# Designed miniproteins, single chains, continued (5), part 72

Each design is a single chain, and the fold is of that chain. pLDDT is the mean over its residues in the fold that is shown.

## One batch from the design tools (miniprotein)

Design m18494
Fold by ESMFold2-Fast:
Structure m18494 (fold): chain A 59 residues (1-59)
Amino acid sequence: MAQEELNEAIEEAIKAGLGGEAHGIVVDIYGQAVKNGISTSEADRRIVERIRELIKEKE
């Protein structure tokens, strides 16, 4: 489920102490999705990728 991957990525970010930054990513990407006509599924996928990248940058 796309929702499961999104929830997992957010939980990983919270465990890494990056919950605030993860929330910012969610808000930013959904805002861009509405503006650019991107589907919710594509937006969720991009959020997961960006959050995972943020966690890697922290390590």
Scores: mean pLDDT 78

Design m18495
Fold by ESMFold2-Fast:
Order: sequence, then C-alpha cells, then structure tokens
Structure m18495 (fold): chain A 63 residues (1-63)
Amino acid sequence: MTPQQAALEALAALAAHSREAAERAYDGLKNGDYETVRAAVEEALRRAPDDEVLRRALAVLKE
C-alpha cells in the first residue's frame, strides 16, 4: 500500500469519526503533506483505537 492509498482509505474512516479531521487530512493529501494526514489519523485513533482501517493506514504513513 502506498502512502497515498493509505491516506485515501483513512479519509473515509476519518469522516465517520470527525468531519473536521477528514477535511484537514484531505487538504494535507492535496498538498503532499502526509505528516498532516498522519496527525489526523493518530488523533482519531486516540478516540477509536480499535479502528482497523485507521491502524493499517497509520502503519503505512509512518514508513
């Protein structure tokens, strides 16, 4: 899975938890700022630690 694919998968899961986090991650993705995408995923995982989509995306985005 590429960082872009991980970010796209994370966007759908983020939208279920927080529209603001999803919008911030989308803006980061558009600008190639994967650090912003990763931060949004990490924040969402603090509230939903068992979200497998977000956990998988975070593993790729940390590489």
Scores: mean pLDDT 78

Design m18496
Fold by ESMFold2-Fast:
Structure m18496 (fold): chain A 84 residues (1-84)
Amino acid sequence: SLEDEVFEAVKTFVDQLRADLAAGRVTPEEVGRALLGIAEQLKADPRISPEAKKKILDYLIDTARELGLPQELIDRLEALKKEV
């Protein structure tokens, strides 16, 4: 499905961000901005169901927590999830 394809694309992109962060090619701040960008695009996409948006947003929130990103960023992702 489109929703499964979008989720797999998000996972692939996040895996690349993790690798780039570990290699010092991106900063934690840049990773945070990228995750927020994905979340905003998901929120704005009328082709994706609210249920699928919440599932992908949960994945982004969990990723931010695992990477130790700032609580302010996690709170912004949680707020976006409440809007979908």
Scores: mean pLDDT 90

Design m18497
Fold by ESMFold2-Fast:
Structure m18497 (fold): chain A 93 residues (1-93)
Amino acid sequence: AEQQRAQALRQQIADIRSHLPEEKRKELQEVTDYTAFELLRIGIEFTLDLIARLDPSLQPEVDALRAQLAAAKTMDELVALDAEATARLQAIL
């Protein structure tokens, strides 16, 4: 199963990461943090697109959230936006 291989790979990556020199761990953390940030941003964009498709009357609210997403620079800002977008989607479903 691909899920079992993905889990084992994640554990191997975490183990390798723990044995890296501090400078390399910081570099890997920065790349990982940036990747996590971009993946969450893309996920929020998808959720907002889905809201607009399910209820076009919410387009002004979606546009406002997209503006906030474009201005977001921290993971905490993205997590807050993800929670708001998800709550709005759940209210439609």
Scores: mean pLDDT 78

Design m18498
Fold by ESMFold2-Fast:
Structure m18498 (fold): chain A 76 residues (1-76)
Amino acid sequence: MKITTNPKEVKPGDIFIATELDVNEIKEVEKNGAKAIIIGGRPRTPLQEEAIKKSKIPVIRVPPGLDAMIEEAKKL
């Protein structure tokens, strides 16, 4: 399993971390076989919230603070 912040690098079974969430990226990582999307606790637009709810794969929100998933995003 790999963790990536680049939607183009997602392979089946990978985890995508969205540091700057684009609704088109959700569809791309879903198509590329991501098993989960991780997003940070920053405010999201209503259109982003709707796209998150309609996602076919789990979208995991991490609260603000020291999260291993957010640290992985900074490494990539």
Scores: mean pLDDT 70

Design m18499
Fold by ESMFold2-Fast:
Structure m18499 (fold): chain A 74 residues (1-74)
Amino acid sequence: SMEEEIEKILEELSKILSEEQLKIFEEAVRYMIEGKYDEALRLLMELLSTLDEEQQKIVMEAFNKVGKLVKESE
């Protein structure tokens, strides 16, 4: 299910992100599910600004996977 795939993505991100950073990602995902793409991107950009280049790549990859899952559920 979409929920199970998102949970797995969050579990993997918890290994490289702080609790605060992970919460920002979770909120961006909620906005994406609600179709509030501008708010989701705003939070994603805020999160990326706190990360190094390697972490940014991983987070962007994770966000793209979530976006595909959300579109497939519409």
Scores: mean pLDDT 84

Design m18500
Fold by ESMFold2-Fast:
Structure m18500 (fold): chain A 89 residues (1-89)
Amino acid sequence: SAAEVLAELAAGLRRLRERLEAGEASMDQAISAVEFALQAARSLNAPEEVLAALEEVLRRLKGATTREEVLAQLDEAIALVEALRAEVE
């Protein structure tokens, strides 16, 4: 179901965030994960506001220069995916 896909995406993003905090993952992995989340949201025909917000997160991630900036954008992506999941449940 859409809810199961979004729950797995949110869980994956949370695991990646923990690995980034531990220094065990890269910014490129964060970018790829958010790109995948955006593609999944588009496939689920998410509201334009959610798609625009995920695109803005991706833009900011590509311009991020610190780990703190990357973590902040992952937190935003997680919140957006969780909000979308709540809408489809």
Scores: mean pLDDT 87

Design m18501
Fold by ESMFold2-Fast:
Structure m18501 (fold): chain A 95 residues (1-95)
Amino acid sequence: NPAAERAVETARDMIRRAEQSLDKIAQQLEALKSLPPEQQERQRQLLVQAIEGHIQAARDALDRARAAGGRPDDLAELEREIARLQARARELISS
């Protein structure tokens, strides 16, 4: 099914972009530690929202791949990748 294959590939691309975005956000979160406390809170909230947005986009892409009839093996791998992204996001937010 070409539509399902495209949806799975789109989900993989979305996960890769989310990983790259989390790398940049991790650097920005570390840079915040050198700012005054009143500025840290505001900037941190914006970065947390960005993290949540990237994770949600990856989840939405997985749901679309599932709806398109993606293969169970492909969907399981995407679920594992998203779980790793969510774990990393939680670590970044809690740090």
Scores: mean pLDDT 87

Design m18502
Fold by ESMFold2-Fast:
Structure m18502 (fold): chain A 81 residues (1-81)
Amino acid sequence: MDLEAAKELLLRIRELEKQGKVELEEEGNTVTITFKNNPDEALELAAEALELEARGDLRVESEGNTITLTFAEPIARILAL
């Protein structure tokens, strides 16, 4: 797994939460992201996540305005870098 790329993605997601643009639920190696009213930001984040999925580092699932990311490594380990 590219831990640096995964960490950068997680930090960007957390910045979006800090800005009030998304709601986050984190559990083990899974992050559930609910977008409020920003389709362009959802598309940009999805593009970055799909690049990681293509490398086998991440699984991406989408349902309505919610994106669920399942990382190959626990979130705590990725952020400890």
Scores: mean pLDDT 76

Design m18503
Fold by ESMFold2-Fast:
Parts: C-alpha cells; structure tokens; sequence
Structure m18503 (fold): chain A 70 residues (1-70)
C-alpha cells in the first residue's frame, strides 16, 4: 500500500538520523526528491516527509525508496 511504502521511506530517513545525519543533510536529500520542508526538528521533518510521500503514486514511492537505499 502507499502508506506502507511511505512509512518504509520515513524509516530509512529515521535510521540516517540515528546513524548521526544532521537535519540539514536530510533536508538536502529530501529536496533532491522534490519535497520542500521548513522543519526545525528531526521529528517535524519526518512528519512533513510522510505527508508529502502520501501524495505520491506507488511507482514514485518505489523510486524514492530505491534512491534512499543507495
């Protein structure tokens, strides 16, 4: 489902935060896939990204997940 794919993408980003990525580094990654965010915290970024991903098609979400895994 779209929700499962969007959650998978958010979990990959959450792991990058756990592995020491900064807010600015993840904002750059998110911008590269066409998502604009003004988030001031890691939690806000993940919430805004999840909402944006839910507006994508399943094919777009699969491409995002493959990009984030690389």
Amino acid sequence: SKRELALQAVLILGKRFADGATLEELQKIVESIGIKTDAKSKADLLREVYQALLKMTEEELKKVIEFLKS
Scores: mean pLDDT 84

Design m18504
Fold by ESMFold2-Fast:
Structure m18504 (fold): chain A 61 residues (1-61)
Amino acid sequence: RPLSPLEVAILRAIAEAGKEGITEDELAQRLGVSKATVRRILDRLEERGLVKRENGKYYLA
């Protein structure tokens, strides 16, 4: 299934954050979307094995 533009934008932001990781609040602020929208997309990306969560931050898997 192809990624949506917003899913791609979230993955790019996580990649740019690199080793430091990025929070849901930072993603919501950078992309101009609600934290609930960010969480919904992050949950799907985690399910697909594309991102991992560690200590409240997100990283590429």
Scores: mean pLDDT 82

Design m18505
Fold by ESMFold2-Fast:
Structure m18505 (fold): chain A 81 residues (1-81)
Amino acid sequence: MLSAEEAQRQAEAEVRAAKENVRRAREAAKQGDERKAVTLAVAAAINVVAAEFLASQAPVSEELRKEIEEAKKEVKELLKE
């Protein structure tokens, strides 16, 4: 299993990627690029799943768990359309 430090770092990287993909998806949607928006939203969903998996492998900070939950909510909102 991953060390707590490795799980924390990798999950943080996945959360950062998810947030960036959410931002880019919203930008693409505003530009009328629906296909790009959906593709980026799906990529963000994959990043959230990866972060949750990594956070399950070792104890991670409560701050990171909250960040994962917020990213998950934003992805769910994007995928409602």
Scores: mean pLDDT 84

Design m18506
Fold by ESMFold2-Fast:
Structure m18506 (fold): chain A 83 residues (1-83)
Amino acid sequence: SLEKLLETVREEMTRIALWAADELGKLLPDVKDLVEEIKRKIEQDPEKAFEYAFLLVYALSLARQGKFDEAKKVVEEIKKKLE
C-alpha cells in the first residue's frame, strides 16, 4: 500500500511538472521551444520530474508575478541540468 502510494506520488509529480511547463510556455513564448524540450526530457525520464517540478512551479510563480527575466533564467538552468 505504501509502495503504491509512493508510485502515485511519483506520477503526480510528473503531472505537476508537465502542467507547470505548459503554463510557463504560455506566459513566456520566447522560451517555448526550451520549455517543450524540458517537457520531452521529463516524459522520457519521469524521475527527473521530482527534481524539476518545484523549479518549474517556482519559475511559473515568478512569471505570474511579472518577473519574466528571473523565470527565464530558471528555465535555462533546468535545461542545462537536463543536458
Scores: mean pLDDT 82

Design m18507
Fold by ESMFold2-Fast:
Structure m18507 (fold): chain A 94 residues (1-94)
Amino acid sequence: MTDALYEKMKQSLSEKAEFDLSDAPRISPEVRAAVQAALERVAQDILEAAKDAEAGNTEKALKELNLKSEEELKEWAAGAEAMLAATARAAARG
């Protein structure tokens, strides 16, 4: 997963943020901008950790995510991928 994690997470997080906001027609533009900024910040933190892991900087990625081992990092990556896949399926049903 680490060898392709950054690219996969980048695509999935970008799609998730756009779909969540487009499917909420009653959110005001101000609230939408605030939610998008918050999601973008979380996405950037996740992408930075994924990029560091892919580059072989596992220790830095672990510190960024507050994880203690490579096993926890692999579980986190698998969990994040599963959650993003579930979100994409939900968006496809809308």
Scores: mean pLDDT 59

Design m18508
Fold by ESMFold2-Fast:
Structure m18508 (fold): chain A 66 residues (1-66)
Amino acid sequence: SELNRQRRQQASDALAYYRKLGEETDYYKYMAEGYKKAADLDPLRRSLYLRMAEGYEYGYKQLKEE
């Protein structure tokens, strides 16, 4: 549907924004935030995006030596 296309585009735009922020610093942190935002914007792919966010959060934690 048009609504599903709009939500997917919003999620894609959010991911691009956070990826750009991550290029300057804390890539894993911003990628995790980006995927969490994408999960909120596109409910049909929510579980996939949250799993990706968890992976990036784990990577960030490892880099900071928790």
Scores: mean pLDDT 83

Design m18509
Fold by ESMFold2-Fast:
Structure m18509 (fold): chain A 70 residues (1-70)
Amino acid sequence: SEAYLRGKKSAEAAYEAFKADLEADPSILQPLLAFFQKEAQAAVDDGKLPAGEKEDYLKGIQDYFKEKLG
C-alpha cells in the first residue's frame, strides 16, 4: 500500500539521520519507534492519515528497521 511505502521511506530517513547513534546504542530504537507511533496517531487524529492505513504505515517502519538491524 502507499502508506506502507511511506512508512518505509520515513524509517529510511530516520535510519540515515540516526545511523551512528543506533550503531552505538541500539536502545535508541525503542524511543524512535514510540515517536513514529505518536506521529501516526496524531496524523489520524488530524485527518491527515486514514485510520485504516495507520497499521500499514507502522508496518512499513517496523519492516525497514528489521531489514537493516536484523
Scores: mean pLDDT 81

Design m18510
Fold by ESMFold2-Fast:
Structure m18510 (fold): chain A 70 residues (1-70)
Amino acid sequence: MTDEQIMAALKKLREEGLKNNGKISKETARKILEENGFSQAEIDEVLARFAGREEVDVDELGTYLVLTFS
């Protein structure tokens, strides 16, 4: 995973979060990550941190993306 792919995903996640008080659905998060070159396995690994939640906080998700893939 490249830093450019992570940064592009973070930008899109933040833009969607601004529409909904910093939160997005797991489905929306998965779609954004897929569009930015993340595999299903990589997405599942990151989203496992949000088990039991319907929505994810964009800043928290961004932190886990950086910690997991860079």
Scores: mean pLDDT 80

Design m18511
Fold by ESMFold2-Fast:
Structure m18511 (fold): chain A 113 residues (1-113)
Amino acid sequence: MLQPREVEGYLRTPAGAYYYLRVKLEIADSLEEARKLAKQLTDENRKKVEEFLKKVIGPDAKVFVKETEREYLDANGYRVVERTVELYTSDEPPRLDEPGFYGKAVGFGIYPV
């Protein structure tokens, strides 16, 4: 059986850029449940990324949000629903030599076939 998997990553550069990643994956019993799980896990991770952003940049920070969803078959033939939310405090993600914030929240719902 596939186990739920979680990843958390954090990097702060000397220039004051913060990079924060949260990923969670869960197994679904159907494609419909995989879609629901991808959304739920991404929304949970998004809250934690937003809390971290407000803690390190400040509560009044202007936040840009980009949301993406994809459905595909992986190399094992499993149906994957991937939802991603990217959060950043400028018009573009900061470079390593610039101050700012880039957060990425990802949820995967997987339906094994």
Scores: mean pLDDT 81

Design m18512
Fold by ESMFold2-Fast:
Structure m18512 (fold): chain A 64 residues (1-64)
Amino acid sequence: DDADRHHQLGFDLMLQGRFQDSVRHFQTSIRLDPNNRDSWINLGQALRQLGQDDRAQQYFRLGD
C-alpha cells in the first residue's frame, strides 16, 4: 500500500545518504500506517544522522 511505498522510498534515500528526504517519506509512512515499526525505527536512524538525537530516541521508543 501507500505506507509501504513511502517506507521503501525513505529506505532507498537513506542508503543514498539523503537523510532529510528520507525523514519526509518515513513520516508519511507512519501517518498512513502507525503500526509500521520499521518506518519508526528508520525515521529514528535518519534523525540521528541529522544530529537530532532526542527526536531519534523518541521514535525508537514508539517503534518498540
Scores: mean pLDDT 83

Design m18513
Fold by ESMFold2-Fast:
Structure m18513 (fold): chain A 74 residues (1-74)
Amino acid sequence: MTLLEKAAEYNRLSARLAAAGLPDSLIPEEQRKAQMEVLRLAKEDPERTAQLFEEAGRTEAARNIRIHAEWEKK
């Protein structure tokens, strides 16, 4: 799986676990690490990170990364 696929899996599992009242600690560590790495990359290089999400077909996530970058641009 790519880094973005692992991060997407984290978000799917997190939502499912929250609906069941279960802790995120049940999510495998590789997916948790991927989510943290994506957040780090978005902070360091939001445009490059947004391009990676667009290349993976995740247009909404790419848009959100760019919007957040504009808020930090001051």
Scores: mean pLDDT 74

Design m18514
Fold by ESMFold2-Fast:
Structure m18514 (fold): chain A 107 residues (1-107)
Amino acid sequence: SMEEKKLIEEAKKIAEKNVKENLEELKKIIKENPKKVAEMLKIYAEKIKSEDADVMDYAKFFTIVLTISEMESVDEVIKEVLKEIAKDESLPEEVRKLVKEALSKVK
């Protein structure tokens, strides 16, 4: 778990930098492509569950989730996927916590 925690911390820093540098473009992508973004969230969440998940797999997932937390609203298809991911106990607690925080901010 200490290796996983360090990997998650590193991935979060990468994602926070990506969001800060590209916020408006990332928001636009999510707004224009909600079904594809919902699919990507599912794919990245499944990859995080795998033993071979690396820092970039987590960073890709966190980039989308953190961008969503900065948005006023997102499509219902994205909210439903995030609700599903937030309940998935096979994902690390810190990953589920980030998803729950994003869901609490977005309308």
Scores: mean pLDDT 88

Design m18515
Fold by ESMFold2-Fast:
Structure m18515 (fold): chain A 69 residues (1-69)
Amino acid sequence: MEEIKKAFEEEIEYSMKVIEYAVKYLIASKGESEEDKEKAEEYRKKLEEAAKKAQEAAERLQALLEKAK
């Protein structure tokens, strides 16, 4: 069951990062300066990476839960 706990914690961590970067992206994308546009692109890339890792963690958690049946 330790494996399930770790997978769940990883999913939470990456899901929180997705929310964080999504908020930062929205704030930066409302700016009109070139710096805001650069920050928006940076946060979009970080959002994509966090979303990918969150999906991987969710798939791992699901696989562990299936084995626990």
Scores: mean pLDDT 80

Design m18516
Fold by ESMFold2-Fast:
Structure m18516 (fold): chain A 66 residues (1-66)
Amino acid sequence: AKEELEKEVKKLVEGAVKMIQAGMDADAVLAWTGREVRKIALELGFSEEEAEKIAEEAVKEIRERI
């Protein structure tokens, strides 16, 4: 579960960074990526609290790389 989540989060973070660097709206990409990470975490059986924390960290990582 955690390994699958880490793999999917890495894909989403890398994709988001590339999209923003290519000129896509950063706010829209960040909002979409955060929602997608939270959704995947919940589907993999993480709690609402953990899913929100994981989504926030993913969004933070993207912001630090753009």
Scores: mean pLDDT 84

Design m18517
Fold by ESMFold2-Fast:
Structure m18517 (fold): chain A 74 residues (1-74)
Amino acid sequence: MEEKEEEALIELSRLVADGVAAGLTPEQIRARLQELVDRLVKEGYDREFLERQAESILKAVENGRAHVAEQRAA
């Protein structure tokens, strides 16, 4: 169960990473994520889960770029 969800997350993450590397805008990446989500929903995945994860991944990438100037001390 969780392993199957992890597979979906890997696909979403790969699509976002590939889009960023290709120089796509966040809007273009969102459009591609919507298409992937629709496909995965047809395979039995929860739409809300996939949409939330896709948005989270996009936000993490955008926040990571904004947060690069900050240092972390553990």
Scores: mean pLDDT 72

Design m18518
Fold by ESMFold2-Fast:
Structure m18518 (fold): chain A 76 residues (1-76)
Amino acid sequence: SLEKEVKRALADMYLAMGDKLLEQGRIDDAIAFYEKALELAKEVDENDPDVFEGLARAYEQAGETEKAEEYRKKAE
């Protein structure tokens, strides 16, 4: 459906923004965009391992090791 296609495209855009922000060291902003991507993916009943890996990397850079490990397991 068009709604699912739009949400999937938006999730991909938010994932790309999260990756860009994380590379710039903008950890909190990257997490926010990854969380938006994850929310949209869940609405269309799809899980994107790349979003979980992005969250794992962001939380690791934030020093939140336990959260990083949790998201790495979800990415597998």
Scores: mean pLDDT 84

Design m18519
Fold by ESMFold2-Fast:
Order: sequence, then C-alpha cells, then structure tokens
Structure m18519 (fold): chain A 62 residues (1-62)
Amino acid sequence: MITITDPPAVPADAAPLERAEARGQAYAAAVNAAVNELMTVEGLSPEEVALRVRAAVEAYRA
C-alpha cells in the first residue's frame, strides 16, 4: 500500500520545539494514511471516508 505522507524521524535528544513539530506532523501523516487506506483498500466512497475521518478526528480532539 502507498502512503501519501510519512513523519520525519526525530532523535530522542532533539530540541522540544523539534519534537512538538514532529509529533504534529506524525498525527497529520497518520490521518492521511488512514484516509488513503479507507479509499484504496476498503473501496469506500469519498462521502463514507469523510464521515469516518470526521468521527476519528472528533474522538481524538475530545
């Protein structure tokens, strides 16, 4: 399976700002990978994918 975004590797001793940015990018990459998986592997319509992604994002932000 082809993912559209991969998070960058960050050393454990990286500066706090670099770790925070990498963490944000990792979450964004995970969401993008999930959307791609649902569309390409499950064969869901864009509408179904949007509903599932919305539910996941709301659960994450709660």
Scores: mean pLDDT 61

Design m18520
Fold by ESMFold2-Fast:
Formats: C-alpha cells, structure tokens, sequence
Structure m18520 (fold): chain A 71 residues (1-71)
C-alpha cells in the first residue's frame, strides 16, 4: 500500500468518524489508533466489520471508498 493510498484512506476514515456515533464511532477510533501498525489484510477486515454495523449512508459511502483503495 502506497503512502498516498494510506493518506487517502486515513482522510476517508477521519471524515467517517465525524459522522459516526455509538459502536461505529468506537470502532473507527480503534481502527485509526492502530492504522499505521495495520497490514493491508487487517485493515480490509476492520473496514468490512465497520461496514456491517454502519447505518448512515454517508458513512457507508466513505468506508466503501476506503475499501476500494485496498481492493
């Protein structure tokens, strides 16, 4: 994963965090805290797990964009 891809994914996750609430917000905070230590597979798994609990369509769109950068 390139430095540019990492920067874009981080920005998308930070925007999602601004809109997120409850369990989703906690999950995003945990993912962001570990972001620089995560491999591509772990990050992809974390994003899929967050997508399963996301109800806000704007948050879903941001998480789907982040996943697209990894796949």
Amino acid sequence: MSEEQKREIRALLEEALKLAEGELKKGLENLLAQFDQMGQTALRTGLHDLLKIAKNPEVKALLEKALALLE
Scores: mean pLDDT 82

Design m18521
Fold by ESMFold2-Fast:
Structure m18521 (fold): chain A 91 residues (1-91)
Amino acid sequence: SEREKLKERVEKQLEEDRRLVDRILAESTDPQIQQQALQALRDMERETKELIEALKNNDEEKALKELFLFIAESGELLVLESAVKRQKALA
């Protein structure tokens, strides 16, 4: 079903973003960047759980809201990775 495919995509993306956070933490010594990456990951883990629950309950409005927040946090992690890579290249 489309809901099962969405769940699988979100779970796979969360796994990829966990690895991305591990890379950010390994490559950055900036406590602010580290805190932002860890907070984004925590928010994404919560949003994934809430999305899965909303899908089980046929709560389409909540599912869309949690998905939107998840996508936004994933995008923030890509911006942080790009910032870390730029800092490393300029050093």
Scores: mean pLDDT 88

Design m18522
Fold by ESMFold2-Fast:
Structure m18522 (fold): chain A 68 residues (1-68)
Amino acid sequence: MSLDELEAELLRLYLEIAEANPEEEAKLRGQTLSLDELLELVRELAARGKVPQAVLDRFEALARQLRA
């Protein structure tokens, strides 16, 4: 997968998470977050049951590829 494809897929997953969690999306709308900050946020949401584990696993896999 190319870098552009990885970024597009990561953004798509983020938008799915935001759609499922509109209160969190509203808080983040004006923010610029690093990849690490986004990962931590998704992990926190998954720990609270707001994001499925499968979505977190996919997000972490894509983020790992972006860092490599």
Scores: mean pLDDT 71

Design m18523
Fold by ESMFold2-Fast:
Structure m18523 (fold): chain A 81 residues (1-81)
Amino acid sequence: SSEKEKEAEEKLKAILHEVIEEAERLLQSGRYSREEVFELAKRRLEERITEAAKEMGLSEEELKKYIEVGLKALEDYFKKV
């Protein structure tokens, strides 16, 4: 439904924001390379989106869509770092 789609999109935005904020802190720490932080962020993003999708009762197709959207946004962020 439209409401469920909006809820999923807002949850994805919140997860992406939190993952990026954590990645920024790791980069600022100087203890990890950009590539290491990107790998950690990708894993965290996939885990959190999968958890949220299960909680919201999203289909396998919807889960794959939101993971793909989130990963593309994360990749675009890291291209600027």
Scores: mean pLDDT 84

Design m18524
Fold by ESMFold2-Fast:
Structure m18524 (fold): chain A 77 residues (1-77)
Amino acid sequence: MSAVELAKIQIEQGQYETAVLIIGQAIKDGEDLPFDDLKEIVLLLKENGQEDLAQLLVELVKPYRPEIAEKLQQLLN
């Protein structure tokens, strides 16, 4: 199971913080998570009222993939 698939399952279960930690760890471990997958997670968090956690995810991506983080930030503005 990919980190994105696992994070989506956690969001469906209401475990939003766990989903952000899963994605953050995968990014830190050097996994090449595509923008479309990260966008889906950010939008799911926002749709569930978890805007602060969506913002945290963008900040966790920023040191590793700044261009992707900028695109994700636009989804929150």
Scores: mean pLDDT 85

Design m18525
Fold by ESMFold2-Fast:
Structure m18525 (fold): chain A 94 residues (1-94)
Amino acid sequence: MEGMPVEEILRSNGLDLSVEELFERLRELTKDAGPEVQDDVERLIKAVTDKSYRISTLTLEDSSLRLIKAGVDPRLVNALVNLALALNDIDNVV
């Protein structure tokens, strides 16, 4: 039971883009935001790309909320969060 397709997670959030395009879009949209918002983007991307990187769901949600408040499309942010949760099993690790 290993093999959840990342494309389905993106589509479930209403996105027609690749994981790489999602990362590029988030970085571009936050380039002119505060340094905390930029750090949140890189932290969330690391949670998706590095299975050894552990982050709590509360921290993940707090970072995503700051991105949304900075004007990032909530669908992009929620897709990144859902990818991190699915790929790193964050809820079971703490």
Scores: mean pLDDT 72

Design m18526
Fold by ESMFold2-Fast:
Order: structure tokens, then C-alpha cells, then sequence
Structure m18526 (fold): chain A 99 residues (1-99)
């Protein structure tokens, strides 16, 4: 039980870090490079990784209640997911205007 819980939390943290890397690439391509197709692709990858991290945290919560730190991590991951979805829509709007 404890080992399974710790593994789920660790995997969620790894996926979150990968999501942050793709989010930063998306921001760079959107704002600096103005390559909207690449920005869209990177934000989609970040969104998928954050969704996977949230799913693992929700599975961990079924085994035992999340600690205050782990609950804060879940909320932070959800906030980054929402931000990535907003940035994806901005990138799509920018792409539509440049075609």
C-alpha cells in the first residue's frame, strides 16, 4: 500500500516536470519564435502530461488521503493544466490569423 502510494506520487511529480518543460517550450515558440504550429504541439504535450499527473494523484488519493503538500501539488498541477489550455487557445487564434 505505502510503496504503491509513493510510486504514484513520484510518477506524478516526474510527469509534472516533463509538462513544465513542454509548457516552457510552448511559451518560447508562441511569444519569441512566433511559430504557432510548434507552440500548439508543445502545449498539447504539456496538457497531456499534466492530465496524466492529475490522474495518478487521484489514484493515490483512493489508497489514502493526500498530505497537505500533496494536495497543494494537485492544485498546482490543475492550475498549470488550466494555464496550458488558455495558452493553447491563444496559439490557435494566432495561427488562424496568420494563415
Amino acid sequence: MQAEYEQLIAQARELYQQGLEYFQLGVRYLLEKKDYEKAIAYFQQAIALYQQAIALLEEAAKLRPLSDEEQAFLLQTQAHLEMSQQMLEIAKEKLAKTK
Scores: mean pLDDT 89

Design m18527
Fold by ESMFold2-Fast:
Structure m18527 (fold): chain A 96 residues (1-96)
Amino acid sequence: MDAFAEEILGRANELIEEVGEAFEAALADARAAGDEAAVAELERLRAEFTARFARLLMELQDAIDAKDYERAEEILRRMEELARETIERVEAIRAA
């Protein structure tokens, strides 16, 4: 794998770790409070994020394999937007 592919996949991995940390914190808070509705909403959001992110990761790998670096950068931007949107939704659930 070339240096560019390593960097872009590393950035994608950082996004999944950041979102994972947000879910872990929110779920811990909801479980401690006995808020079953918040737990259910967070688990649904996690499943939605996981499915959407997995599809983008497949598209990203295809772009890297094709050496289509412009497409890879565009897919990474979509992954960054998905991660940001997901964290905002997690924080909204925590604030409710």
Scores: mean pLDDT 87

Design m18528
Fold by ESMFold2-Fast:
Structure m18528 (fold): chain A 80 residues (1-80)
Amino acid sequence: AKTITIPVDTSSLKVGETLRLGVLAEKGDIIKLVFDEAAPVKVTVSLGGKVVYEGETTEKELEIEAPESGEYVIEVTRLA
């Protein structure tokens, strides 16, 4: 298992805009999102159309464990 660090340029997103990313992860890997600012965002992580994680955060980092190996879709929407 490894940590996959993904920088997210939240500062470039307008309120209501969504950034979509793809990441290939193995079962047990930690997908770590690092936001360039502590702005409110909604994060959705899915695998094969199934939502693995959904939540809102104002933190600078968010870690999600990959329950299965595959290509994950990450969507980050700026809320304010």
Scores: mean pLDDT 87

Design m18529
Fold by ESMFold2-Fast:
Structure m18529 (fold): chain A 73 residues (1-73)
Amino acid sequence: MPLPELSDEELLAAMDWIKENREKLLEMALKASEEVKEQLIKDLEQLLELLKSKNAPQEYLDLIEEMIEEIRK
């Protein structure tokens, strides 16, 4: 599989950490090189697909979609 298999518990913990650190993560991402930004967008898009496949709460889907949009600016 193209992504390592995360347990549902690990995935939820990771999402809560991302939510708590969103502002810091976006600041770091926006200062990154274009190549790093492109890779981050791809990683976030794959995470979004994984969340959708697991019927994750809409708040987590919205969080990742908003982060992708901000990095694409």
Scores: mean pLDDT 77

